# Designed miniproteins, single chains, continued (4): the designs that were tried, part 91

Each design is a single chain, and the fold is of that chain. pLDDT is the mean over its residues in the fold that is shown.

## One batch from the design tools (miniprotein)

Design m15147
Fold by ESMFold2-Fast:
Structure m15147 (fold): chain A 82 residues (1-82)
Amino acid sequence: SKEIEELKKKFEELLKDPSKEAEAWQLIQELKKKGAPQDVIDELIKKHMDVGVEVLREAVINSVKKKLKELGKPFEEPKPLP
């Protein structure tokens, strides 16, 4: 349907901006309410999660770096061998 296609286009535009993650998730819920096929919903959820995982990864790395700096330790991976 035209409405489902329009919402999909809006979703793809929102995915280009990580700060719009919550708005993209709301569009997925709107697509569900409009009766979009489950396969379409699953594909959009995967795209949204892929963007969210990258944003979360960067946030976690930055948080660890900040905590290590507060503890007076450099951010570096521990050596795998003793």
Scores: mean pLDDT 71

Design m15148
Fold by ESMFold2-Fast:
Structure m15148 (fold): chain A 101 residues (1-101)
Amino acid sequence: MTFVTRDAAEGARAILDALKKSKEVTVEVRFKSEEAARKLGDFVKQSVKDIADVEVELEGNTLTITIKPKSKKGGEQSGLALAMALLRLRDEVEEVKVTAE
């Protein structure tokens, strides 16, 4: 299922809910700047590397993050880390898409 929003807070909530239930979650964020996209990607790679397998792709202002948590707790923790990072960048967010599989 894919959820799409232009509100960073709604996107953060969708990420948290998806990572509680799903083995694989893909988050696509379109930012106002490439700098904001890189900043989120670098943060996620460093913050969740021990608790989830993470793939990050950057194309211009669009960041695609695929997260495969190593455990249920890893899903909740990686979701919280990504949600908090997204909220810190809320003024730079144009659109968030969350796909859960």
Scores: mean pLDDT 85

Design m15149
Fold by ESMFold2-Fast:
Structure m15149 (fold): chain A 73 residues (1-73)
Amino acid sequence: SRERYLELKRRLDKHVEEAKKGNIKSAEEALRLIPEYRRELLAVSTDPVARQAGLRDAEELEKEVKEILEKLK
């Protein structure tokens, strides 16, 4: 649902920001949330172009969080 997508996005954004501040647990939670975020994004995206853009953004976010986690470990 749109509501679930927005909730997951808010939670994911918060964990990513905390990870950028050096919180290892937040980086790990962000990585855990990304698959659910990707699923909900696909469920609410009705336009194929927006869907592809959203998937690309999710992939780039996963890469960014993994890089943060590698630097913190």
Scores: mean pLDDT 81

Design m15150
Fold by ESMFold2-Fast:
Structure m15150 (fold): chain A 83 residues (1-83)
Amino acid sequence: SMEAELRQAVIDFLTSNNASEELAQEAADAVVAQLPRERLAEALQAIKRMTEVGNEAAASVFLSLVLEGRVEEALELIRRLSA
């Protein structure tokens, strides 16, 4: 499913940038729970692109924002940096 792909992409992004598996899972759950279905494909592409580039500082800020429930701000950050 698209939700499963997005969950895995968030985990891969965060763990490849030194986040723990536990925090990455929590962040992935928050992203999937809070994001509207029509935006899943956009979020998936932006996160995959950011993983390919690698940006530990962006991953750290993304994780912090997501855990604070600020998922829209976290995705906006990733969209701007992956452009």
Scores: mean pLDDT 85

Design m15151
Fold by ESMFold2-Fast:
Structure m15151 (fold): chain A 92 residues (1-92)
Amino acid sequence: SEVEKKLRELVLKLATEHFKLPEEQQKVLLEILDALLNKDLESVIKLLKENPDLPLELVNLIGLFVFLAENGKSFEFVDKENVTIKIEGLKG
């Protein structure tokens, strides 16, 4: 899905450029994104318990982005360097 691809790009950009997370934590955040997209709440809870050092702000933003996209809301993220990532909602 184009929406899923752009959500992955946004998550990686936030993890690398804004939160400056190591590669191992970037991979966990993508696993959380995939679990959320698949409605696999058990995997989300497991990943959060196994990775307590993840920034809760970023985890919450990922949840919000998935919620907005699945509820047909389009949104744009503009970073500190004026790079824009646009996500089009599934019903927008």
Scores: mean pLDDT 77

Design m15152
Fold by ESMFold2-Fast:
Structure m15152 (fold): chain A 77 residues (1-77)
Amino acid sequence: LQELAEKMARRALENLPVGESFTRNGRVKAQSPDDTFDFTGGSRTERDGRLIGNGVAQRISADGTLLEQARAQVERP
């Protein structure tokens, strides 16, 4: 999950205008109790003249329980 958050952060840093964000949602309805849903997002911001990519990833069980959450930031001068 952390790797997914890092991927979202890098994607945001490389591809988004400063101040923009994106979100991607996983499957909405489970067909099996073992199903999980991944929700991801990213944004690009600027701080002290540096460009920052921000990423988030969440994994949710079929019962709606948050199983894992990861956040990442990547900076470029």
Scores: mean pLDDT 71

Design m15153
Fold by ESMFold2-Fast:
Structure m15153 (fold): chain A 55 residues (1-55)
Amino acid sequence: MTQEELEKEMSDIVRQGLADPSVTPAEVAARIMELFEKAKKENPSITQLVVVGRA
């Protein structure tokens, strides 16, 4: 997974969360964490930059 693809996936998750009032911020965060875990497994170096940016 490339950094650009990761950013798009994160944006889609946030947009979906905003569009669906039943989705809580905690659920959005959980989905983003799942995406980080997937990206970390596929490309650890890119995931490091994303984790730092999240903090």
Scores: mean pLDDT 69

Design m15154
Fold by ESMFold2-Fast:
Structure m15154 (fold): chain A 55 residues (1-55)
Amino acid sequence: SAADRARAAALVAAGEALLARGPEHRDQAMKYYALALGLDPDNARARALLERLLA
């Protein structure tokens, strides 16, 4: 739904903001990206950011 896509975008932004604060927030940022993909599996940004953190 449009609401799920909007929530996914907000989770991606929140995860990026956490990573900008420091590497100690990596695990929380990963959870936000995973939740975003659960809401919007086609979210290319969430997928790319999560893959980068898992590499």
Scores: mean pLDDT 84

Design m15155
Fold by ESMFold2-Fast:
Structure m15155 (fold): chain A 84 residues (1-84)
Amino acid sequence: MAEEVRAFAERVIAELEEMIKKSKNPKIQEQLKKTLERIRADAERLVALLEAGASPEEVQKALNSLIADVIDAIGLYIEDELEK
């Protein structure tokens, strides 16, 4: 499971890096970069909890944090495209 979380995070990070490259708005690029760093931190925390055998409750809270940051990144990208 920890390996699947790492693989998922790597894929999300790669997709966001491509979104950053395609953006022509420096403000959105910087916001996406900051969100990308939060996603990396969230993934590392989730992996550490899984490897430590943390409770399902602790793992769920960490997963919810990761999902929220991914949604935030996608929202920033969509908002920029709609606003142009």
Scores: mean pLDDT 79

Design m15156
Fold by ESMFold2-Fast:
Formats: structure tokens, sequence, C-alpha cells
Structure m15156 (fold): chain A 115 residues (1-115)
């Protein structure tokens, strides 16, 4: 069903956000005075909690799912840019791979909403 597909996409987005949180925790540990990295980690953690809440809510809407994944994509883009600015091309590439997957999830959610 469309509802089961939305839930599958949200589970994938949650897994990607958890991977981002782990990578950002490593970045914050290497750069403890970097306020932007700490803000990005806080944002990703809030988004993990939001995605978990949406997955627990049988009444969660596709509009809420889209908003959560849009937030995730924006965080991934910002994290990739910050990693690159710090000279960490490997971590930047990891965040860009997460961004590409989140943008694909977002496109599918929008297609499901339009149907």
Amino acid sequence: SPEERVRALLREALALEREMAAALEEQVARHPDDAELRALLAGVRENVALLEALLADPDATIEQAIAAVESAAALARAAARRARALGDEETAARFEAVLERLEAILAELRALEAA
C-alpha cells in the first residue's frame, strides 16, 4: 500500500540519519570547538527523534514525512559542506552519498503524495 511504502521510506531515512549522527559525533570529537558541527549534530538528533515519532504514529501524514526528509536532506548538505571546509573529503563524500539517497526518498514521497 502507499502507507506501507511511506513507512519503508521513513525507516530508510531514519537509518541514514543515524549514520549521519554517528559520523557527526566523530567530527565533533575531532573538532570540539566547532559550533557549526555541534549544531548539525543537535539537528540530526532532533530529526532522528522526529522520524522515530512518525514511525510510531499510525496517523502520521505524508506531508509530515516529506517535511522530516526535507530537513534531513538540508542537514546532510550542510554537514557535507562543513566536512569539506575542514579538509575532510572522505567524510564530505559520505554525507553527499547520504544526501543523494535522501533526495531519492524525497522524490518518491512527493510522487506518492501527488497520486
Scores: mean pLDDT 92

Design m15157
Fold by ESMFold2-Fast:
Structure m15157 (fold): chain A 78 residues (1-78)
Amino acid sequence: MEVKLEIKVEAEADVTIGDETLPAKVSATLTVRGNELVIRAKIEFDGKVLEAEGVYRFPSEEEAIAAAERIAEQLLAA
């Protein structure tokens, strides 16, 4: 299926583990395929890499695109 939209977001956040606060790098790729939004996230902290993937279905392609844009905006504002 044709990829309608792809957004790549990179952000830095602090992760607190016990009494220690460490800088973390967050990378997310948002891909819209029809009415589905695929989110792939990668979090790097303290030499560790955590990966997560989610697939979300929307009533329409337009709603999936709007959701991807809003998520990207929120990640950039954090």
Scores: mean pLDDT 74

Design m15158
Fold by ESMFold2-Fast:
Order: structure tokens, then C-alpha cells, then sequence
Structure m15158 (fold): chain A 86 residues (1-86)
């Protein structure tokens, strides 16, 4: 079973991935901005129901800290995909 701290981190990572992927998902027509934002809000609501406002605040802070790394990883993955197609 996951600890509270591990679950907060897992939610933060999911939020950071969604935020990093948002421009690409919209460009590809896979999701609208509203759908992505709704997914993030759902994750935050679930976390609030489990662990309260402090956990939401911690997850938001951690997601912002993780966002640059997630963006870099996504850009690297996209460059590799493009190189394989060319």
C-alpha cells in the first residue's frame, strides 16, 4: 500500500504530466483545454477528499516543481519519434 506522502507525489506527477502534455494533446485534437483542466480538477478533488486541503497545496507545489522536468522529457520523446519517422 502507498503512504500518504507517496500518494500525494503520485497525484502531483499525474498533474505535471497533464500540464506538460496539454499543448500537444490540444494540437493533436485528442483533448480540449476544458477536458484537460477538468481532469486536473478531478485529481485535486480526489486528493482533497482523501487527505484535505494541505495535501492539495503540497501536490500543487510539487507538480509545479516537476513540470519543467516533465516538459523536457516530453520534448525529448517527441524528438525521438520525429527522428524515427524521418
Amino acid sequence: SMSKEEQIKAYAEQIAVLKAAKPLLIERGEFTEEQIEASIEKLLKELKEKYGEEAVKEAKKLAEELLPEMKERLEEALKREKEEEE
Scores: mean pLDDT 83

Design m15159
Fold by ESMFold2-Fast:
Structure m15159 (fold): chain A 75 residues (1-75)
Amino acid sequence: SAELEALLREAVAALNARDGARAAELLRKYSTLAPTPEQRRALEAAAVLAEQGAFRQALHVLLSVYPELRPLSAL
């Protein structure tokens, strides 16, 4: 949804800033709003990767499910 995409902009900004704790917090928070189980699993997986410092991998997982976020990617 457009609302979820807008909220995910904050998570992408945290990933671009390499703030793993902030990115994971936002991704987990927004995973509860994901309309499909596939999108929810992707957000949860991206949160784990962000906590591990795998920012590029976290962003790749997120973009595979939300390709509309690609213009916001700096990684």
Scores: mean pLDDT 80

Design m15160
Fold by ESMFold2-Fast:
Structure m15160 (fold): chain A 65 residues (1-65)
Amino acid sequence: SENLRLVAEAARLVDPDGDGTADVSALVEEAVKLGLARATARRIARRFDPDGDGVVDVRALLAEV
């Protein structure tokens, strides 16, 4: 999916150290800067925030791309 690929690119930009986590808000803002609709970015980010704590599992996200 192009949408998932854009969120993955945003994740690489907000997790430059590669620690495998990203804040949902930071990920959404970067995805929007890459041209993704905010609602779509939030929906994808929440899919990879299994604990609902506002932290995305970047490694799980990148495994889907």
Scores: mean pLDDT 80

Design m15161
Fold by ESMFold2-Fast:
Structure m15161 (fold): chain A 120 residues (1-120)
Amino acid sequence: MKAEEVKKRAEEAIREAETMAAALEGGAAALRSLAKKYKELLSEEELKELEEKAEELEAMAKRLEDLVAAVKAATTTEEMEKQTEALEKAVEEAKELLKEGEELIKKANELAEKKKKEKE
């Protein structure tokens, strides 16, 4: 591809990755907040599941940030294209992981409400 075409593709991938990284960080913060809020209601195993998923989301957000930095640091069109392809693949993985995080947030809230009603 021409350098200009690769640069436009890289700019699109960076924008999507930055949006996704922010969403993943938000999801991780929500999961950690739920683990803290429901510490007395959820089991140790259930709390660990929330913390582990938050850690996975945070790790993925960092991976996207590192790949964005790699695209921005590329000095050749070939290097930029290669890093952009890696970033695009990581964004697709991030979308699936974010969906898993959102489902776990729903599950944790429903489970906590059930346990709260059973306690009183």
Scores: mean pLDDT 87

Design m15162
Fold by ESMFold2-Fast:
Structure m15162 (fold): chain A 91 residues (1-91)
Amino acid sequence: MEEEIKYLRELGFDDETIKAFLELKKALEELRKKMEEEGVPVEEAQERMKELLLEFAKKNPDKLLSELLRALADSDVDRAAELFEEIRKKI
């Protein structure tokens, strides 16, 4: 966890964006565990994940991270990969 915070700071993300990323990661992990325990159907699980990603995209102050989260919500792997490389280039 501390290593991840340090890495994101080195990438030039502000503390607010780093906190949002960590909260999203925790929320996704909690959702995954809850869905496994409750036996949620795959289609319902996908919709819940989509909603969570879109909510974090709207609240995230970093435009590139917001675009990345939207691409992930749309399952647009190619766009997500391009945005991730764009974020890395700003180092």
Scores: mean pLDDT 68

Design m15163
Fold by ESMFold2-Fast:
Structure m15163 (fold): chain A 79 residues (1-79)
Amino acid sequence: MKRVLILAVLDITPEQAEKVKEVAEEIRKENPDVLVSIPLPEKTPLLIVEGELKDAEEALKEFAERSGVKIVNKSVIEI
């Protein structure tokens, strides 16, 4: 079983923070095998996704599509 941690840097405004949190929660409910977290968007606009590589990548894509937020960079770390 292959697990990864994806760190995605987001381009968000403070106004987008609440919507972004709601979208992350919805994706989490649809993808129970992945963890989705958005730590402190007021300090660092970073999305953290953990799970199987395929599921994690899919969750990240869904997040970008639904939130309308641009992902400016991402790192994938095997764990």
Scores: mean pLDDT 76

Design m15164
Fold by ESMFold2-Fast:
Structure m15164 (fold): chain A 113 residues (1-113)
Amino acid sequence: MEEVEKAFEELVEAIKRGDSKKAYEYGYKLGILAATHPDDAAKVAEKVIETSTDEGVIAAATLVLGLALLTNPEKILEGIGYVLRAIGMSLDLTNEAALAAIEGILKGFKEAK
């Protein structure tokens, strides 16, 4: 739990500051955590979605939530829905750090599996 919360805090900071390198790095860590600690990743991602007003942060957190749900056979369809929503949100993003975060999340999840 604490590692997921800290990784999200760092990701949110990096996205808001336009730090693409750190956004990718913490996105990558969150992608790994979505695969290895899916319940914690989903719970923290839901909280980030509920409390954030930043479109890039919401898109990144929605992707983490969707990927974490994909690790549970009972929630695959719900997970696909969130992943597709995050992709849709990403098409409207102009913040390069938010796009770097999304790339990092996908890469981390892929390499953890």
Scores: mean pLDDT 87

Design m15165
Fold by ESMFold2-Fast:
Structure m15165 (fold): chain A 91 residues (1-91)
Amino acid sequence: MEDLTELLRGLRRVTRLAFEDEESGGALREETEEAGREVIERARELGLEELAREGVELARRGAESVRRMREELEEGVREIDRAVRRVVERK
């Protein structure tokens, strides 16, 4: 069970880095890719390589989905700000 615990810690790190990489505009891309490779390599020794690959891919897709949702929310906030400014400027 110790090896599984290490694998889960690695996957959590990859998830954190993937979210931080999306927020930073790719500044952590290399570090995220390295962390992903380490998790997959460790999982290979346990016969869980495919599960680890799926976990890393889900982390990347999750981070990308959250970034897209945030971009949509930020655009919505910008549209509201523009609408408020138009009302204030018409005084």
Scores: mean pLDDT 75

Design m15166
Fold by ESMFold2-Fast:
Parts: structure tokens; C-alpha cells; sequence
Structure m15166 (fold): chain A 63 residues (1-63)
């Protein structure tokens, strides 16, 4: 699941901004609704840096 993937990355010490970027990129590349929901939650409730990272991921995933 997306939650298991996030937990694994967090446990490995990956910064949340890098996780947010990857979530945005995967959501844009795949169109998968579970990843799209997670990026939406980041954009609504995340820090400014997390929201910027997720937005960058979306842009790069579309390209």
C-alpha cells in the first residue's frame, strides 16, 4: 500500500520533502487513485516545503 511505502521510506531516514516529491511524481506518472489521494492530502495539510516538493514531483511526472 502507499502507507506501507511511506512507512518504509520514513524508517530508512528519507526526508519527508523527498517522499512528497516521489508521491507527486508517481501519482502523475501512473494516474493511480491511491497515490493521487496521498498527494492531495500533502497539498492540503503539508508544510510549505512538502507542498512545493509534491508540486515539483507532479510537474516532472507529467513531463
Amino acid sequence: SVSDWILAKTDAGVPMEDIAYEIGKIAAETGNPDWSREVFLILMSGTNDQRKAASKGIKEGID
Scores: mean pLDDT 87

Design m15167
Fold by ESMFold2-Fast:
Structure m15167 (fold): chain A 67 residues (1-67)
Amino acid sequence: SLAVPEAPVIDREALDKATEYFLKGEEDKAREVIQEALKERGVEVTPAQLDAIMENAKAVAEDEKAK
């Protein structure tokens, strides 16, 4: 399977919290949750990588809205 070995991955709890904020339309709070999770893991990300993580969490929230 294609996988990025060093991709910035946030834990499930942080991803769930960010997804909840996206479901509420609180994108800025979702961003803060993601940034805090990355900081706790000691992971440095570029703005583009942060945007990619946010897009992923947003896609998860869109799937939840459809259910």
Scores: mean pLDDT 72

Design m15168
Fold by ESMFold2-Fast:
Structure m15168 (fold): chain A 78 residues (1-78)
Amino acid sequence: SKLEEIREQVKKLVDKWEKENPEFWARLTGETLTEQQRKNVRDGLIDTLVGKAIERDATTEAEIEKLVNEYFEELKKG
């Protein structure tokens, strides 16, 4: 139950990053990838972020949002 709540919150934040940062997302996932390959990359990112949230005891919506935003901001920075 709690694991699924964390996963759903992570999915929402990943979808928000994709929608609000389409150029960054295209670079991250690869512009030449098929729809299925892009879904696989997205699912892998979600699994990674869920794992990090569990490892760091990020259990609240605010803690998960901070973790996901910091992760993507660091990737965007290079």
Scores: mean pLDDT 80

Design m15169
Fold by ESMFold2-Fast:
Structure m15169 (fold): chain A 55 residues (1-55)
Amino acid sequence: SEKLKKMNEIIEQSNIETTKKQKDLLANGSSLEEVRKVSEESNQKTFEEMKKVME
């Protein structure tokens, strides 16, 4: 299942990038609201990318 491998890659890369961005925001004194927004935007983008793989 090449599609499953691609979806797993998308999830793993999304988690790495999101974690890095959230850590950078916290280190720079950003609000918890900004950290939450990054998570929400990342989740939406990940779902859209997974949807493209399933098409």
Scores: mean pLDDT 85

Design m15170
Fold by ESMFold2-Fast:
Structure m15170 (fold): chain A 84 residues (1-84)
Amino acid sequence: AVAELNVDLDNNKVTVLNPGVKVEVSEFAKGVLKITVLESGTLSLSSNKDASVVSNKGTSFALKAGEKKEVNVEAGEELYVFAA
């Protein structure tokens, strides 16, 4: 299953374009969005500005503005997205 997520770091929000994987989105801290993965699958992530992504399971990568990256995720994984 693949979920497509668009991250808006200016408004601290995520738009779910395709809910193929269940996720929960929250503001962790000012300028840091938290995506909690509720089931294993693939996330297709894009951001409106250059961003860094790190997870509590050791996933780490960069997103350039308008770039789309796919990442495999585990149930219970937490991804933190913040401006680069």
Scores: mean pLDDT 82

Design m15171
Fold by ESMFold2-Fast:
Structure m15171 (fold): chain A 88 residues (1-88)
Amino acid sequence: KIEELKERLAEAVREAALAAGAEEAEAEAHARALAEAVVRAAETDPEKLREALKLAREQLEASDESEEVKEALRKALEAAEEILKLLS
C-alpha cells in the first residue's frame, strides 16, 4: 500500500531530521515534501531514482553522521526502495 510506505518514509526522514537538530515543524514539513518527491520520482523516472537510492546508501554507510541519524536514514532508504519496487 503506497500511502503506508509514504508515511513510513516520512516518519523515518522526520526522525533523521530531529536527530540532526531540526525543529519539529521543520522536520515534519521536510519529511512530507521528501516523501512526495520520492513517490513522484518512482512514477516518472524509476531508473534515476534507483541509481540515486543506491548512491545514497553507499554514501550513508561511508558517512561520519551519528549512528542515530544513520539508523533513521537507513529506515528512510528502505521505505523509498519499497516505494520504487511497488510503483516501477
Scores: mean pLDDT 82

Design m15172
Fold by ESMFold2-Fast:
Structure m15172 (fold): chain A 69 residues (1-69)
Amino acid sequence: SEIKEQAKKALEEAKKLADETGSTAVRNGVKIAEEYLEKGTDEDYETALNIARVAKGVAEQEKAARDAA
């Protein structure tokens, strides 16, 4: 369940950034990560964690690009 808690935390962080940036790409990543969390295996939880981390990275890049513009 430790990996599940890590995935949930990363997903919450990605959701916060999606709300801040308004990014459709980040929101789509969040949705896919939620679907993997519903599958209920540790392998799926690891996949959800990785997707959430990627979504967070995309949001951070989009925010940096907006700040530069």
Scores: mean pLDDT 81

Design m15173
Fold by ESMFold2-Fast:
Structure m15173 (fold): chain A 82 residues (1-82)
Amino acid sequence: MDAILAEFEAQADRLLARFRELHRESGGDPFVAALIAAFEADRAAVLARMRTLSPQEAVRLHVQFLVRGVGLEAEALVHLRS
């Protein structure tokens, strides 16, 4: 389990760093700021839930979290080009 949680936190940190870079490059766009807040709330909720589940279910939550994270990144990029 610990290795699964460590990998989750490492991947979440990398994605958060990308969102923070987009926020800086956009000059502090409030939509990107809202996406960061939503991402951090989702991260906290998923991490708390992973701690109560089997390793197999924790991996499933991790994959679902990454899919949502990629979706938020796509939304940020579409917004900044619109």
Scores: mean pLDDT 87

Design m15174
Fold by ESMFold2-Fast:
Structure m15174 (fold): chain A 57 residues (1-57)
Amino acid sequence: AIPSMAEVLEFLARASPEERLAFYRELYELMAPHLSPEEREAMRHRIALLEELVAAL
């Protein structure tokens, strides 16, 4: 079954930084044309933070 948004968010909260980075990058690629400028900036900021965490591993 397709997980609910709440289940996906809960899973991501427990996921590794690498898994979260991969997920947000894929989500951004798929959703970018449908996102507002504010949402795109929020996604890019989150991806940048995760990239820093992954680079430290």
Scores: mean pLDDT 74

Design m15175
Fold by ESMFold2-Fast:
Order: sequence, then structure tokens, then C-alpha cells
Structure m15175 (fold): chain A 56 residues (1-56)
Amino acid sequence: DDEVIATMKEYLREELGIELPEDASLTEILLAALNDPRVTPEDMRALMERMEEVAE
């Protein structure tokens, strides 16, 4: 699960410029993404697709 968390943090930082604490949980990352107006539905879809890639 740490790899999934790291992948999500990198996506948010590199694509959207959203920095999260190193100790942020998966729930905190998802809530931050959902509440940030810079995150579009398309960005959420891309994030979910990246999570699936890492899970395989």
C-alpha cells in the first residue's frame, strides 16, 4: 500500500502542484484531492487508473 500512496502523492505534486505531508494517509490524500478545485473529474480518473497499474 505504501507504493500506491507514493504514486498518488507524486501524481498530485507533478501534475497538479499539490504537495502533501510525507505521513499523509490514503484517506487524507483522497480527501485533499476531492476538496481541491484544481482536481478535475478527469484528474481523479487518471489517479484511479494509476492506482490500478500499481496494484497489478
Scores: mean pLDDT 73

Design m15176
Fold by ESMFold2-Fast:
Structure m15176 (fold): chain A 90 residues (1-90)
Amino acid sequence: MQQADQLIQQGDLLRQQGRNRDASHLYYQSGLLYYQNGQLDQAISSFQRALDSYPSPLIYGNLSRVYLDQGQNDRAQQLRDQSRRLQDLL
């Protein structure tokens, strides 16, 4: 996934510049591309990088969906609960 890999590299550069929210957005887009291509482990890694840079309810929700597709139902539910709690704080 050349496009997804390029988004990760661009995100890493933005994070080095302290542009954490912009970096999170690129990692999130990379995660969506890996997920659409069925690369669940890479999608999880990319969404986790997005959360570590700048958490959002949307990223928690999408990470939950990937874990559900892997059959990790308890982990998926925990992430959905985190998404709802973060949404309630915003």
Scores: mean pLDDT 86

Design m15177
Fold by ESMFold2-Fast:
Structure m15177 (fold): chain A 68 residues (1-68)
Amino acid sequence: MIEISVETEYTEDGRKVSSIVFKSKDGKMLTDYSFAEIMAMIQAAAKKALPTVPEEDELTRRMLQAIG
């Protein structure tokens, strides 16, 4: 399976660059998927990236680390 995520980086000039990242599991490549499937995955990943709440994710991680 391929996991798709949208990642945002800031350059040294303060410009915002957004990239779509494909993470392959089990060595599968983008060519193993149809164009329609790839586009659907990209759209889904973009929607998930927008509503991210970083502070809640960090709080959850800190709690899990404290518990072990």
Scores: mean pLDDT 60

Design m15178
Fold by ESMFold2-Fast:
Structure m15178 (fold): chain A 62 residues (1-62)
Amino acid sequence: PKYPKLAEALGEVAAHPARPPLTPSDADNPYAAILKAAVVISIDPEARELAQRALDVANETL
């Protein structure tokens, strides 16, 4: 992937049982990953911490 740290964080989110619409392939487009993670944080409290970590890594990448 273009952004390996982001791909790793998105992999953790994708492995969550609630399975938010985030995948490691989204790491090639960090802007889309940020938007998707923000939506997951707002509507899924169980995935919130994982999505927040993905958002933090995406912000570091940009």
Scores: mean pLDDT 60

Design m15179
Fold by ESMFold2-Fast:
Structure m15179 (fold): chain A 60 residues (1-60)
Amino acid sequence: PVEEEVARLRALGDAGTPEQREKYRAMADAARSYAKVVGPEKGAEFARRQLDRLEAERAA
């Protein structure tokens, strides 16, 4: 699950501007690092929260 969410964040970044690519890569790396500390379930939850936020921005 964490790797799937990381892949989604990276794919969205690659489809965006260079600034968005950097930001989304940082989010993906943060989710992966967080998962190593607190476990894959909480890491996936963190990544999903970032994706939900980005989807809300896209819908605006």
Scores: mean pLDDT 75

Design m15180
Fold by ESMFold2-Fast:
Structure m15180 (fold): chain A 85 residues (1-85)
Amino acid sequence: MLSDDQQIDFLSTLSEDDALALVSERINSVLLRTTYLSKEEQLKLLRDTIAFLRRLADRFRDSKPELAAQLEEQVKDLEEYIELL
């Protein structure tokens, strides 16, 4: 299992399109996994994912602002999803 720091470092070496594709795949995997988890475990996993995406957006804010903006939109979508739980 890669740490969040290791994943951020890896994603920083990729193109914006490749980084977005991997982030989207991770989000889809998280959402799929939440269907098999308790409400408390779902909230923890989603909050951990939001924290990861916020750190990634901060990492890219100066170098890849368009990618950072898209990551912030993904954070908003996940925060809205949490409110429905």
Scores: mean pLDDT 80

Design m15181
Fold by ESMFold2-Fast:
Structure m15181 (fold): chain A 67 residues (1-67)
Amino acid sequence: SAAEERAAGQKEAQEFIEKAKKALENGLELTNILGEALEKAATGSPLTREELLKAVEEIGELAREKE
């Protein structure tokens, strides 16, 4: 269902956000994490894409806050 697809996308989005937070705390690059999220967004369903693109935006905000 659409609700299940959105929930799955939200779960993946949250996992990417948590990975990005951990990477920033450890001084690691976000390039691979952002690349994986964008690849899944490009190849996933429209609902999964929406949630993953929101995660990419939030990760960008986290990177700016660290500056």
Scores: mean pLDDT 78

Design m15182
Fold by ESMFold2-Fast:
Structure m15182 (fold): chain A 82 residues (1-82)
Amino acid sequence: SLEEAKEIALSRVPDVLAEAQSVLDLSPEERAALREALEHYAELFARALVEKLPVSQEELTEEALRVFEEGLRRAAAERAAA
């Protein structure tokens, strides 16, 4: 089912995030933004897989990058407002 596929995909997010952290030395805010982007990627991937949508890995990556950029902008705005 879609929910089962999402759970499996989302279960990989902590491992991917930890690997990215070890390579990129992310700040807490950058890690939060990346986690949000990875979760979004996982959900889109699960949906595409279950519904057999012709979505490329490139398209999924572009959408995840958009979410990451939005997360970084929110973090910067919150920091500026504090």
Scores: mean pLDDT 79

